# Ledger of designs, part 111: designed miniproteins, single chains, continued (2)

Each design is a single chain, and the fold is of that chain. pLDDT is the mean over its residues in the fold that is shown.

## One batch from the design tools (miniprotein)

Design m7846
Fold by ESMFold2-Fast:
Structure m7846 (fold): chain A 110 residues (1-110)
Amino acid sequence: SAKRAEFEREVTATVNELVTEYIKGKISAEEAVERLIEKVRELAEKYGLSDEELKDAIISAFSLFVELYTADGELGLKVGLQIAKAADESKSLEEFIEKAKEITLKTIAE
């Protein structure tokens, strides 16, 4: 419970930092999405999370990223649901990650 709360706090801090860097024009949308995946994977390894828990963390992180960037919680939830569907339909973790990136980039870069 305490480990999960600390993991979620660190993910939330990373999302806030990357959204801020992107809004300020310091990084591209592609760089923001890539750095978010890298940090969520790093934190999942640090906290000993399973691949299933990593998928859940990616869904939540990108949902929050979209919400904070757009200031639209409904859009964040919609993206989260699309990424969750991609998790169920993907044959591998890597396929899921690529689909999660694509869904997020379509929302924030187009």
Scores: mean pLDDT 86

Design m7847
Fold by ESMFold2-Fast:
Structure m7847 (fold): chain A 62 residues (1-62)
Amino acid sequence: SESEEQARQSVREAAKTMSIEEMNYAIDVLEAQLEEDLSDEEKAALQVALEELKRQKEKMES
């Protein structure tokens, strides 16, 4: 979906300027948001953002 694509691109761009510590903080925030009473579309976008952020972090740790 458009929201999921925007989430992916936003995270990818943000990750270019983030430290590992900042990525860890962002992951914690997104995981906490997934526990909220959100719409299915909002949950999908957050899940995509979380997956992309974790992927970017793994690249930096390798």
Scores: mean pLDDT 80

Design m7848
Fold by ESMFold2-Fast:
Structure m7848 (fold): chain A 71 residues (1-71)
Amino acid sequence: KKKEIRDVILKAVGEVIRAIGDGLDGASEKDVLQKMLDAYKKAVEELKKLGAPQSVIDSLEAQIEKLEKKL
């Protein structure tokens, strides 16, 4: 359970870093933000299924809200 929660977070971070890399290679800001948003939304859904602590879910939902405001 704890390892699975960590693995979900690390996977989401990896997807965010890849999106930022795409931005450096000329992808639009909107495309980068959308990919980051998709990665965080997927992580939240997987973490909810794993019964992750509410504080972890709240932190990721805060990142989703910030990204949605920039789109």
Scores: mean pLDDT 80

Design m7849
Fold by ESMFold2-Fast:
Structure m7849 (fold): chain A 55 residues (1-55)
Amino acid sequence: SKLDMSLFSEEEREEIERLVEKFGLSMSEAAVILGVAQATGKDPEELAEEALKNS
């Protein structure tokens, strides 16, 4: 799916790009993880690691 990065703040875009680079996620997958982290108060990197282990 096409992710519109203009919907995100500069800080949110940097976090998405960091998750993509560090974990090999797509931008859409990284954006979902960031959204869950913001909703739950969890660390986005911890959520990304859990997602990769459960794939």
Scores: mean pLDDT 78

Design m7850
Fold by ESMFold2-Fast:
Structure m7850 (fold): chain A 95 residues (1-95)
Amino acid sequence: SSDDVIEKQTYLTEKIGEAVEPVLEEAQANPSTHGMEVRQRLLEAVIDAAVEVAKEYNIPIDVAGQRVRDFALGFGLSPSEAEEYGEETKKRLEE
């Protein structure tokens, strides 16, 4: 049902948020870490969390990609970076 889909999407967003927290904590603990390394770790953490949840709960590929893209935009990433996050999520779900 649509309600089940909304609940699964909410859980997906929650798990993405949980995944980025330790990456941000590590970046704050090591301020000399190059910004590109932090960005790569964020990308990997977001996609890994999104793919795991989407596979477990059978979230549609397009929905998972859109949710990841929206999360990245809300996090302050550029539109092109947010699109990359969404598309890589979709690519990993297309097996």
Scores: mean pLDDT 79

Design m7851
Fold by ESMFold2-Fast:
Structure m7851 (fold): chain A 65 residues (1-65)
Amino acid sequence: PPSEVTLLLEELAKLENTSVEEIEKLLKRYAAQNPSVNTETVKELLRESIEKKIPLEELIERLKA
């Protein structure tokens, strides 16, 4: 069965009318800039984006402020 991360990625991609690959690119860029980012951090970001209906890119930008 798919992992929880995979299911969250698919759900967010549908909400943003984009692809899973585009969401993964944003997450990889964020992780490259923040080496403390781990799987749990990624899950929290995806869940928060879905729950608050905020685009992942916008949510990441707010966290950097």
Scores: mean pLDDT 79

Design m7852
Fold by ESMFold2-Fast:
Structure m7852 (fold): chain A 83 residues (1-83)
Amino acid sequence: SLEEKREEAIEKIDEIFLEHLGRTRLSDEELQAALEALSRLVKAIRENAPKEVLLELLDELIKAARMDEETRERLREIVEEAV
């Protein structure tokens, strides 16, 4: 179902975010900003926000967490599949 796809997307996003934190040292301020951005993205996915909004929130997370291009592309594909 569409709801199952959204929950799966959230689980994959959380996993990639945790992997990123294991590889990238963020300051306390950067970590707080990244967690707030992640929370906004997850909420928007659960609330069936339009794809354009999800991609804008994803861009905010990528910038806050200082994610590389490979991580960015992985997350973008997951968000696009969530619909």
Scores: mean pLDDT 86

Design m7853
Fold by ESMFold2-Fast:
Structure m7853 (fold): chain A 80 residues (1-80)
Amino acid sequence: GEALVEEARRLAEQGGRLFAEGKELLKSPSLKDINRGIGLVLRGIGLGWQGVLLARKAQEQGAASEAFVEDLAARGGLKP
């Protein structure tokens, strides 16, 4: 239970950071920055999804709440 919650949080936080950095790079006039931004956004989304899936698994095991899953999805950049 606890190990899944901690790993889910770590992945969602890392994903959210990469997603936020990538979104800012996409606003750059530099094609190099735009290309890096696309890569960071895609990686961020992937890590965020992995975190949410682990959080859902922890929720199914009774180790996490629905609110925890929703919070991780937001931190992982998967919510508007």
Scores: mean pLDDT 78

Design m7854
Fold by ESMFold2-Fast:
Structure m7854 (fold): chain A 88 residues (1-88)
Amino acid sequence: TEAVVRMAERIARETGKEEELTEKAREAAEKHKDPLMTAGEIARAAKEILGISESQATFIGNALNIGALEGEEKLEEMAERAARVALS
C-alpha cells in the first residue's frame, strides 16, 4: 500500500499535480488496505486529476499493481513508465 502511494507521488511530481494526486493516493490507501484496490482507485483519480484517457488510466493502474507486487526496483521502473504514459 505505501509502495503504491510512493508511485503515485512520483507520477504526481512529474505531471505537476503533486499535491492533488498524492492526497487522493493516501485517501485510497486508508479506504482500501488491499494494494490492488488501492491501485485501481488511484488510477481513477489520476484520470480525473491529470485529464488522461481511459487507456492511459488503465496502463497506470496495471503499472501500480506490478510495482506493488514485485518490490522496490520494479516499483521505481513502473512509476517512471506510468509517468511517461500520463505525459503522453
Scores: mean pLDDT 75

Design m7855
Fold by ESMFold2-Fast:
Structure m7855 (fold): chain A 94 residues (1-94)
Amino acid sequence: SLEDLTPEEQEVARVLAYLLTSKDKEEIEKVAPKVAEMLNQLPLERIPRVLDVARELAKKLVSDEFIEKNLPLVLEYILPHLSPEKREAVLAHV
């Protein structure tokens, strides 16, 4: 849950949840690079927990089917902006 995260991790989880619930491709393209920059600043070992919380937050707003359909699009715009180590951590967890 959010309570397990630092304020910085909570911000990342909230913005990721926003992208996962967005129907606007242009908004995803605009915001995803900023989220990737924030993810690059987090400790590598914290990435799985932040991603789990982001998914939990997204599930409160949209169906699981919507998240599964939208996730590849969000990743397409996030992955190019991640460091190699962060990219591997994200891909291993999704």
Scores: mean pLDDT 86

Design m7856
Fold by ESMFold2-Fast:
Structure m7856 (fold): chain A 75 residues (1-75)
Amino acid sequence: SAGEAFRRGMELALQGRYEEAAREFIRAVELDPDYELARETLHGLLYGSKSTKPFRIEDIEEERLIAALKEVFGK
């Protein structure tokens, strides 16, 4: 399910497994494009939490998401 993919993505990110985390987050929004928690999380990671830029699933770049995860969780 989308919720299971999202949860796994969070677990992988906390473990420093950013490539696998990015794939699970992308999978979560592909499984349920209206999954608000996943959309807000990806929007915050890719654009910043206060960004007013519309979130579009087709604009997700895996490499950019991996870089964002490393910056947020790799401190």
Scores: mean pLDDT 77

Design m7857
Fold by ESMFold2-Fast:
Structure m7857 (fold): chain A 111 residues (1-111)
Amino acid sequence: SAAARARAAAEDRATGRILAYLLDREGWFASHSLAELEDDLALVDRVIAALQQQIADLQARLAALRTQDPDDPAVRRRILALEITISLLQAELALYQEVKEELRRRIEELK
């Protein structure tokens, strides 16, 4: 629907704002209004929840793979790939949690 496309476009723009924040935090805060910062905090909360769910799902898949034959090289490669993916997502989660704390502090300073 048109409404669904508008929401997707808004999420893409908000994600772009968060990425700009990660690259230049000082310039990002200087260019954003209180309302935009509150919207980005809400987006960060949604991203954190999605990452936590994705990590949990991948950890369940990893646990299932670990019950398979440990001598199978294909199983070992899949386990390694999942471990790397989980590690990268955990690093991303930690980064978004740091962004959330900074956003909360800056929003409070503007009120």
Scores: mean pLDDT 78

Design m7858
Fold by ESMFold2-Fast:
Structure m7858 (fold): chain A 66 residues (1-66)
Amino acid sequence: MRKFLPATTPPSPAVTGADGKKLVAYEAFGRLVYAEVDDEGNITRVLSPSEVDAATRAALEAAYRA
């Protein structure tokens, strides 16, 4: 089913996106995936790369690699 991609590794620390929502990066199926999270860090929505601006995407990739 297409609900949410399972995380292959623990998500990155949360980064605040342009809309003030908390976002994380995690690996699923061998690629980085971006997702919105609750205050608890639970994934609420998976995002495509085109839904995340370049600056926020770079910050998420950096947070994931840290």
Scores: mean pLDDT 70

Design m7859
Fold by ESMFold2-Fast:
Structure m7859 (fold): chain A 62 residues (1-62)
Amino acid sequence: SAVEKLLALQAEAAALYQKRRAELTRDEDGVLVPAPALLKELAALGQQINDVMEEIKAEAAK
């Protein structure tokens, strides 16, 4: 179901952050920021989560 897909994507995002938190980089001010590759992966997962939420809305409208 779309709900299970949503939960799987949320779990994947959490696992990705946990696995890659050591890949955070410091900028010139010493502020810790996500590496560009990690930021890109998180943004891609966020887009997929939004897509699945739209599917859930469509299923609820049946």
Scores: mean pLDDT 76

Design m7860
Fold by ESMFold2-Fast:
Structure m7860 (fold): chain A 81 residues (1-81)
Amino acid sequence: NPEKRKELLEEHKKLVKEREELLKNGESYVRVRPAGNEGGKLVYKVSAYAAADSPLPDQERYFTDPEEAGRAREEFLELLK
């Protein structure tokens, strides 16, 4: 569906701008989103983006357990501060 694709692209652009604003203010950015299915379970993608002057690289991890995804998000927030 072209309309849905355009909506997702606009949402992506908005989230990229929000990430840039957070990083510009010295803040890190951590996100959890659904990214497919594995064995009848939803796959969660956890993404972490460090502030511009941080020595930490951007990180991505995948989980099928929402509790594990939540813990990874918390760990990323603590690491990036």
Scores: mean pLDDT 68

Design m7861
Fold by ESMFold2-Fast:
Structure m7861 (fold): chain A 70 residues (1-70)
Amino acid sequence: SMEEVEKAEREAVRLVIEGRYGEAARVVLDTAKKLGADEALIEEAERLLREGRYHEALNVAGRALRSAVK
């Protein structure tokens, strides 16, 4: 739902301000998965998270979230 998207975006912004980019990426990605986002983007974000590439993971997770809500 849009309410879940807005909640995830607010939490992700808070985490980014705190320098917690990996946690921000996880929040966005978990919401994207819940909303049925593009599976290829989900897998790429998961890979980047495993590699510790948190800024890139956050970017891909955001793209995944946009794929779910258009």
Scores: mean pLDDT 85

Design m7862
Fold by ESMFold2-Fast:
Structure m7862 (fold): chain A 89 residues (1-89)
Amino acid sequence: MERSKENAKLVAETVLEYWERLKEKYGLESSYKGAVAHILKKAGYSDEEIEELLKKSVEEQIEILRKEGRHLLAELVGFLHEFYEAYEE
């Protein structure tokens, strides 16, 4: 059970290092909304669909993606929310 937390910490540290490099390279705010928008764009969502979805609560975003059959995207959105909440302390 404890191994899961240690693995999550290692993944978080690796992702943080990559994210700091992306911030420097693009001068981008590494926000939850920015990360979700990027992933949804890759998944074939339009800019208009992404903007409309991001106006909703995180819970509503997850429910909408699940209703669309996008179960992996819904889980990823949930993970990103938890990650960015932890990052902001």
Scores: mean pLDDT 70

Design m7863
Fold by ESMFold2-Fast:
Structure m7863 (fold): chain A 55 residues (1-55)
Amino acid sequence: MPSAEEKLEEIKAELEAEGNLRGVADLDRFVEENNRDPAVLQLYVDIYEQEKAEE
């Protein structure tokens, strides 16, 4: 299984592909503000994956 950091890089690539530059910046800030805590990063990944599954 990819790590939380690897999954976040995948999400970042998806946001870039969508042209969502603000989303990329917000993701980078979230990672830095939470000191790259793997548990917090995994929570972000889980929420993003859940929202994508509902769309």
Scores: mean pLDDT 75

Design m7864
Fold by ESMFold2-Fast:
Structure m7864 (fold): chain A 99 residues (1-99)
Amino acid sequence: SDEERQKEIEFTKKQMDKLIEKIKKIVEEIKKLGGSEEVIKQAEKLLKEGEKIKKDTLKEMEELYKQGASVQKLVSLGIGGVLRLIGILIELEELLKKV
């Protein structure tokens, strides 16, 4: 249904917002612990990549919604975006170990 399809976009946005907040906290932790200029730049690049993944995923979901895409297609796209953000969190945790 249209309501279920809209709820999938809202759910994905909420999950991505939480993940971006976690990403921001790790980047700030790296800065506070006095990471090298190279490590800080890598962390900031990962944050920018995460923000782009969120923007691109939600934009694509809205475009697919307007085209009448199924709930399953929206769920698949949302899961893909969330998993990419989790990948960024893992990379940031590895950077934090180098500080």
Scores: mean pLDDT 90

Design m7865
Fold by ESMFold2-Fast:
Structure m7865 (fold): chain A 93 residues (1-93)
Amino acid sequence: KPLTLEVEAPDEVRVGEAILVTGRASGAKPKTVKVELLDENGNVLDRVETPAAADGSFGAALLARRPGRYTVKVTVTAEDGSTATAEKEVRVL
């Protein structure tokens, strides 16, 4: 079965509050999860890399230092080298 990815992140946080990202990868055997916080120009402001849990679940905390519109980008790499990507928009007040 092909690698699938579901990601949840808050729509809105305040500066200084952690952006808590959770999700689950399924299908191909998930190995590594990369969670990045991008600004409107695609600059990576924060990054967390973590192994996927045995059930494919993962979690990461990201921090934005300024108000603005950001993108949370999650990339999962499976043991066979396949990848899946999901993006969520987060507003920081």
Scores: mean pLDDT 84

Design m7866
Fold by ESMFold2-Fast:
Structure m7866 (fold): chain A 115 residues (1-115)
Amino acid sequence: SDDEIIIKEAVQLFKEALEAAKENNQEQAESHFNELVTKYLLPLIQKLKLSEEIYEQIREQLFELRNAVINFKLEEAIKALEQLKTLIEENSPDSPAKELLLKILDALEGVIQKN
């Protein structure tokens, strides 16, 4: 399905970001992470039609996730992913976009747990 392809591509970008960060290639890690966010995460977040206050909190957690990823801080990355999932779950009605976004975030957390 299209959702399975999207999850696979998002996971691949996240793996590439973490591998670059592990090799101390922060510029390359940031490049891959920015592509993940702009191509897959932000378009889905925008479909949730969140309040400005919740959107700002999500932006803060995306910034924390970015910093954790580029510095290979795996525990901080897991914390940011869990906080993103909680914000999305508690503040948006059920929708295909919400379901796909949560599946992506779960898959990204799974990548960290295997490292």
Scores: mean pLDDT 90

Design m7867
Fold by ESMFold2-Fast:
Structure m7867 (fold): chain A 66 residues (1-66)
Amino acid sequence: SKMERVRAELDRLAAELIRLGLLNEATVEKMLKSVGPEETVRIMRAILAIYERLKEQGKTLDVFTL
């Protein structure tokens, strides 16, 4: 179902962003409570896209401290 796909994508993105040190579990939980799972997935995709862009430029994400 759509909900199962959203949940799977959420878990995958959260694990990746936590692994990269860009988010922590508490922040993911706050986002889920504030904007729900679909919007949390969209926000996490945006963070990952910004990370990849900065990485290509040899820059860090120290500017994104939450």
Scores: mean pLDDT 80

Design m7868
Fold by ESMFold2-Fast:
Structure m7868 (fold): chain A 56 residues (1-56)
Amino acid sequence: SKLDLAQKVISGELAITPENRDEIVDSLAYMLGVDRQTAEEVIDFLVKNGHAKVVK
């Protein structure tokens, strides 16, 4: 579902990669009921505080 990617990122089951970042942003925007820019800022907050994994 549209929520699955955001939930897996938050639970630590899925790392954010350049290939999946756009889909994760869309999933998170849908989950929170916010625009893509706000979802990007939430992702940056989660990464900065160690709540999400990033692979470059």
Scores: mean pLDDT 80

Design m7869
Fold by ESMFold2-Fast:
Structure m7869 (fold): chain A 81 residues (1-81)
Amino acid sequence: MDELIEEAERYIAKAQAALAAGKYEEAARYGREAAAAGVEAVRQADKEQLPRAIGLALAGMGLAFEGALKAGKPELGAVPR
């Protein structure tokens, strides 16, 4: 569980850095990785972990969609399941 949270946080930081640098396709990719790790964290979370896991999943999805939209490639923001 902790590894999923740490992975999501690392990818969120990378996505934010890519967005700030105008690297929108890379931001979308890192956002998707963060969202995937966050969603898996939500699936494994107990009651105490759930709010943080949900926050990470939503942040990752938001970064993925923003990067994809700004890149003109909305498919890059899609998160499976």
Scores: mean pLDDT 79

Design m7870
Fold by ESMFold2-Fast:
Structure m7870 (fold): chain A 66 residues (1-66)
Amino acid sequence: AEPALAVSEEQRKQMLEAIKKMNEIIEKYPDLSLDQRAAVSQAIAEGFQSGDIEAGYKKALEIAKK
């Protein structure tokens, strides 16, 4: 079987939330440059890695608003 069920379930939920937040920003700000899209993805990834997806999302929104 793939990784332990408890770890995989929690990580999977966080990953899906991160993907959802990233797509939400891209859909809301379709005029983002390639560099801005990369920075948004990086901010979301940092949030996922730190376990604070909301902080990553807020940072990504700030990048998208510029």
Scores: mean pLDDT 73

Design m7871
Fold by ESMFold2-Fast:
Structure m7871 (fold): chain A 75 residues (1-75)
Amino acid sequence: SMTQRLIDENRERIGRVLVEAVERGDEETLRRGMELAMQTEEVRRMAEAGDPNAREKAEEISRKIKELEEEVKKK
């Protein structure tokens, strides 16, 4: 489904942010990235259970990931 594709994309993007944060010693970005990873895993479980709210939450997480990616790119 489109929701599952978005969740998988979010997990990939978060993974890249976490690697960058570790390499830079950026504890704030690491904390924020790990929080988004936990939220994404929760949404993945919701989607697997057929929860209709999963899509909206995945889209919200995607926006937060984009903000974090933009901050990391500037520094």
Scores: mean pLDDT 87

Design m7872
Fold by ESMFold2-Fast:
Structure m7872 (fold): chain A 68 residues (1-68)
Amino acid sequence: SAAEFAKAKRDEAERKMAEYAAKGDVSGLYEAAATAANEIRKFDPSAIAESQAIVDRGKALAAEVAAK
């Protein structure tokens, strides 16, 4: 289902973003977030909230990394 796909992509994105955050790789963080958001939107164009949530999470993690 669309919800199952979005959840799987969100879980994958959170894992990748955590890995990039641990490395201090802000560019990788943004790329991982954008990739997952695009894949969710490609599968379900109406999943705007789910896509935006991943992008916002990536921005929050990137800001946390930059503050260190």
Scores: mean pLDDT 80

Design m7873
Fold by ESMFold2-Fast:
Structure m7873 (fold): chain A 80 residues (1-80)
Amino acid sequence: SMEEIKRRAIALVDRKFIPIAINSPDGELTHKKIQEIREAIEKGDFDRALKLLEELRKESSPNGQRLVEELIREIERLVK
């Protein structure tokens, strides 16, 4: 169901949030971006959520990029 997909996607974002923020050159901007991603998922707008994750990936440190890439793959698997 869409509700189960949203719940699982939010759990994935929440699980990765702190590791991504710690590996960011700007934790406050990363926090804001993650909140926007979370909001997009809650609205069921996975296309927007994935676009925001790609932006976050480009703005992240090398370690942060790896974590965001893992999150993108997991969310893509959920939405098919």
Scores: mean pLDDT 82

Design m7874
Fold by ESMFold2-Fast:
Structure m7874 (fold): chain A 87 residues (1-87)
Amino acid sequence: LSPEEVARRLLALLVARLEHEIKNGADEEAITAALLYAAALGREAGLSDEQIRRVLTEAVEEAKKKYPEKKEALDKALEKVLAEIEA
């Protein structure tokens, strides 16, 4: 698979996972865990930090469009995970 195809598939899977978690009452911790797991999968698949950051950011933006009431939790979870990638 090309890196672009890997990133696209990871994005689709993460969006589905975030929607599933939110529908089941996920808190910030559960959202953070889902994002960390996706970042780990992207790294194992050979994606760069930039590509992983893009996938995580796009997935969170899609989740915020559908679940604006979860915006704060999604933004905080994304901030924490992006800090881990940059460290």
Scores: mean pLDDT 86

Design m7875
Fold by ESMFold2-Fast:
Structure m7875 (fold): chain A 76 residues (1-76)
Amino acid sequence: SEMDRVDAEALALLMETARQDPAAFEAAVALGRQLIAQGAPRTEAALAMLEHLASHADPALSARLRAVIARHRALA
């Protein structure tokens, strides 16, 4: 499905961001955990994590992350 394709692409980009900037990845995970602890839905927390990573990635990776976020939000 389109959602499964978007999820697979998001996972691949998450692995790439973890490789490029492990500290930014750890900060994004901490943000996601904090949002879940505050009662946010898992999808909302995941999108916030991807936004955080997009802000810290190189321009090309950031553009790809933001495109995936936009497509995921459009399908929600």
Scores: mean pLDDT 76

Design m7876
Fold by ESMFold2-Fast:
Structure m7876 (fold): chain A 62 residues (1-62)
Amino acid sequence: ASPAVLQKAAQARAQASPERIAIIQDIADKLRRMGDGLQEGLAQREDLSREEIFQRGAEAVK
């Protein structure tokens, strides 16, 4: 692990435009919501088909 490499990566992120940061945050939020929906579907178990679990994940992204 090189501290110089980590510092350059952090600096590049800090120099990203506000618009780019907003887009990245929006994508990350949508992915998180989809993950939460999938986990809930799994907790409700085999009562749901695989397609239904994915459908619940997709609904969470709306």
Scores: mean pLDDT 63

Design m7877
Fold by ESMFold2-Fast:
Structure m7877 (fold): chain A 87 residues (1-87)
Amino acid sequence: MSSLQQRFNEIIKRLEDLGVSQQTIDDIRALFNDLVAAKRYDLLEKFLDRLEDVIDEAIRNGMSREQVDFQVDIVLSLTRMELWIES
């Protein structure tokens, strides 16, 4: 939990540095809290892995702010679907 929280905090900082919207950051925080409440730590680790992959791809390829927001929205949608279907 402490290590996942630290990892989450670093992800949020990096997404903010990439100019991700406050609305998208709020949506990420809401889903993180939902995953913790559901005790789906397996899915939470997948979620954090996916967000890190988006950040790494954004830095590597020079993705626009809008492209990063779009990729994060895909990750949010996929993770919500997995929370509902695989729970």
Scores: mean pLDDT 84

Design m7878
Fold by ESMFold2-Fast:
Structure m7878 (fold): chain A 86 residues (1-86)
Amino acid sequence: SADELIRRAEEVYREGMKILDEAQKKAKELGDEETLKRIEIYRSYLENLYERAVRAAKAGDLETAERYLSQLERVVKNLKRLLEKL
């Protein structure tokens, strides 16, 4: 359902932003300018995927919403792995 897709997108987006906040703290402590730039790119990317998923779900385009949600979930999963290596 649209409501379920929106709820899942919100949960995944919140998780991704928390991971990026943690990564930003570690990167600042290390003086890792390259990682800080990557974090800003990921913030924009997660926000874009989240907004597109929610917009598609609200429009009744569940296939497009699921596609963006799947991309969002994949990015967040990859961010968890990157944080573990910092």
Scores: mean pLDDT 87

Design m7879
Fold by ESMFold2-Fast:
Structure m7879 (fold): chain A 80 residues (1-80)
Amino acid sequence: DQVERMIKAAELAVKAAKDALANMEEKLSPEVRKQVEELIKEAEEYVKRAKESKDEQEAIKYLAEAFNKVGEAMRLLFES
């Protein structure tokens, strides 16, 4: 229940980062755009690992990593 809600929140956060990247793409340097794309991809992989995890604590750890990657992507988008 809690893990399922956290997964949905992480998926929404990833979507928000993708939408922000799309809206800002023309204003970003190619290097920053690539870094943001890589961070979003890493966040998606962590969300996938959380969904595949059979251990609730392991799932929470992967979701924390996903949120950290989204946070870094959003920082690069708004501070570049």
Scores: mean pLDDT 85

Design m7880
Fold by ESMFold2-Fast:
Order: sequence, then structure tokens, then C-alpha cells
Structure m7880 (fold): chain A 93 residues (1-93)
Amino acid sequence: NDEEIEKGIEEAEKKKEEYGEESLSNREKVLLALAKARGYILLDNEEKARELLKETLRKYPEERHIAEEFAEYYKKMGDEKFAELIEEVLKEY
């Protein structure tokens, strides 16, 4: 369910604010990193978005499926640029 991605991001952000980054699961860390990368795309900073995605997939290879879920979700939402960037990085890593 597409709403689960947004809820997951909100819950991870609240948990980070209350308990710090070390309280986050690897899944929650990846969710927040992907949300931050999308923020960079919205600011026309594709280079920083790409770097963050590469570093995130390198650090958390077990959570690669989260990036795949994000690409599918944002493609459905019409954010083709962000979805294509995720798919491109996933092909390399």
C-alpha cells in the first residue's frame, strides 16, 4: 500500500527526533535517506541525490528492496525523475 511508505518516513523521522539516529533500524535509516535524496531532486541537486543513493545502497545492501519500492511508488505518483534516478543507481549497485 503506497500510504505505508509515507507513514514509514513520518514514523522514522519522529523516532529520530525523539531518540536519535542510533534508535533507527536499517530499514528506517534507508527510508529517511531516500526521502532526503528526493528532497535534493526537488532542489535541482541531482548530484547530491545520486551520491546519497549510492552511499545508502553500499551501506545497507540488505535493504535494497526499499529503494525498489520507492522507485515504484514515486513513478506511480508522477515523480518520474526521482524514480529514474533510483532505477539507474540500482543498475550499478
Scores: mean pLDDT 80

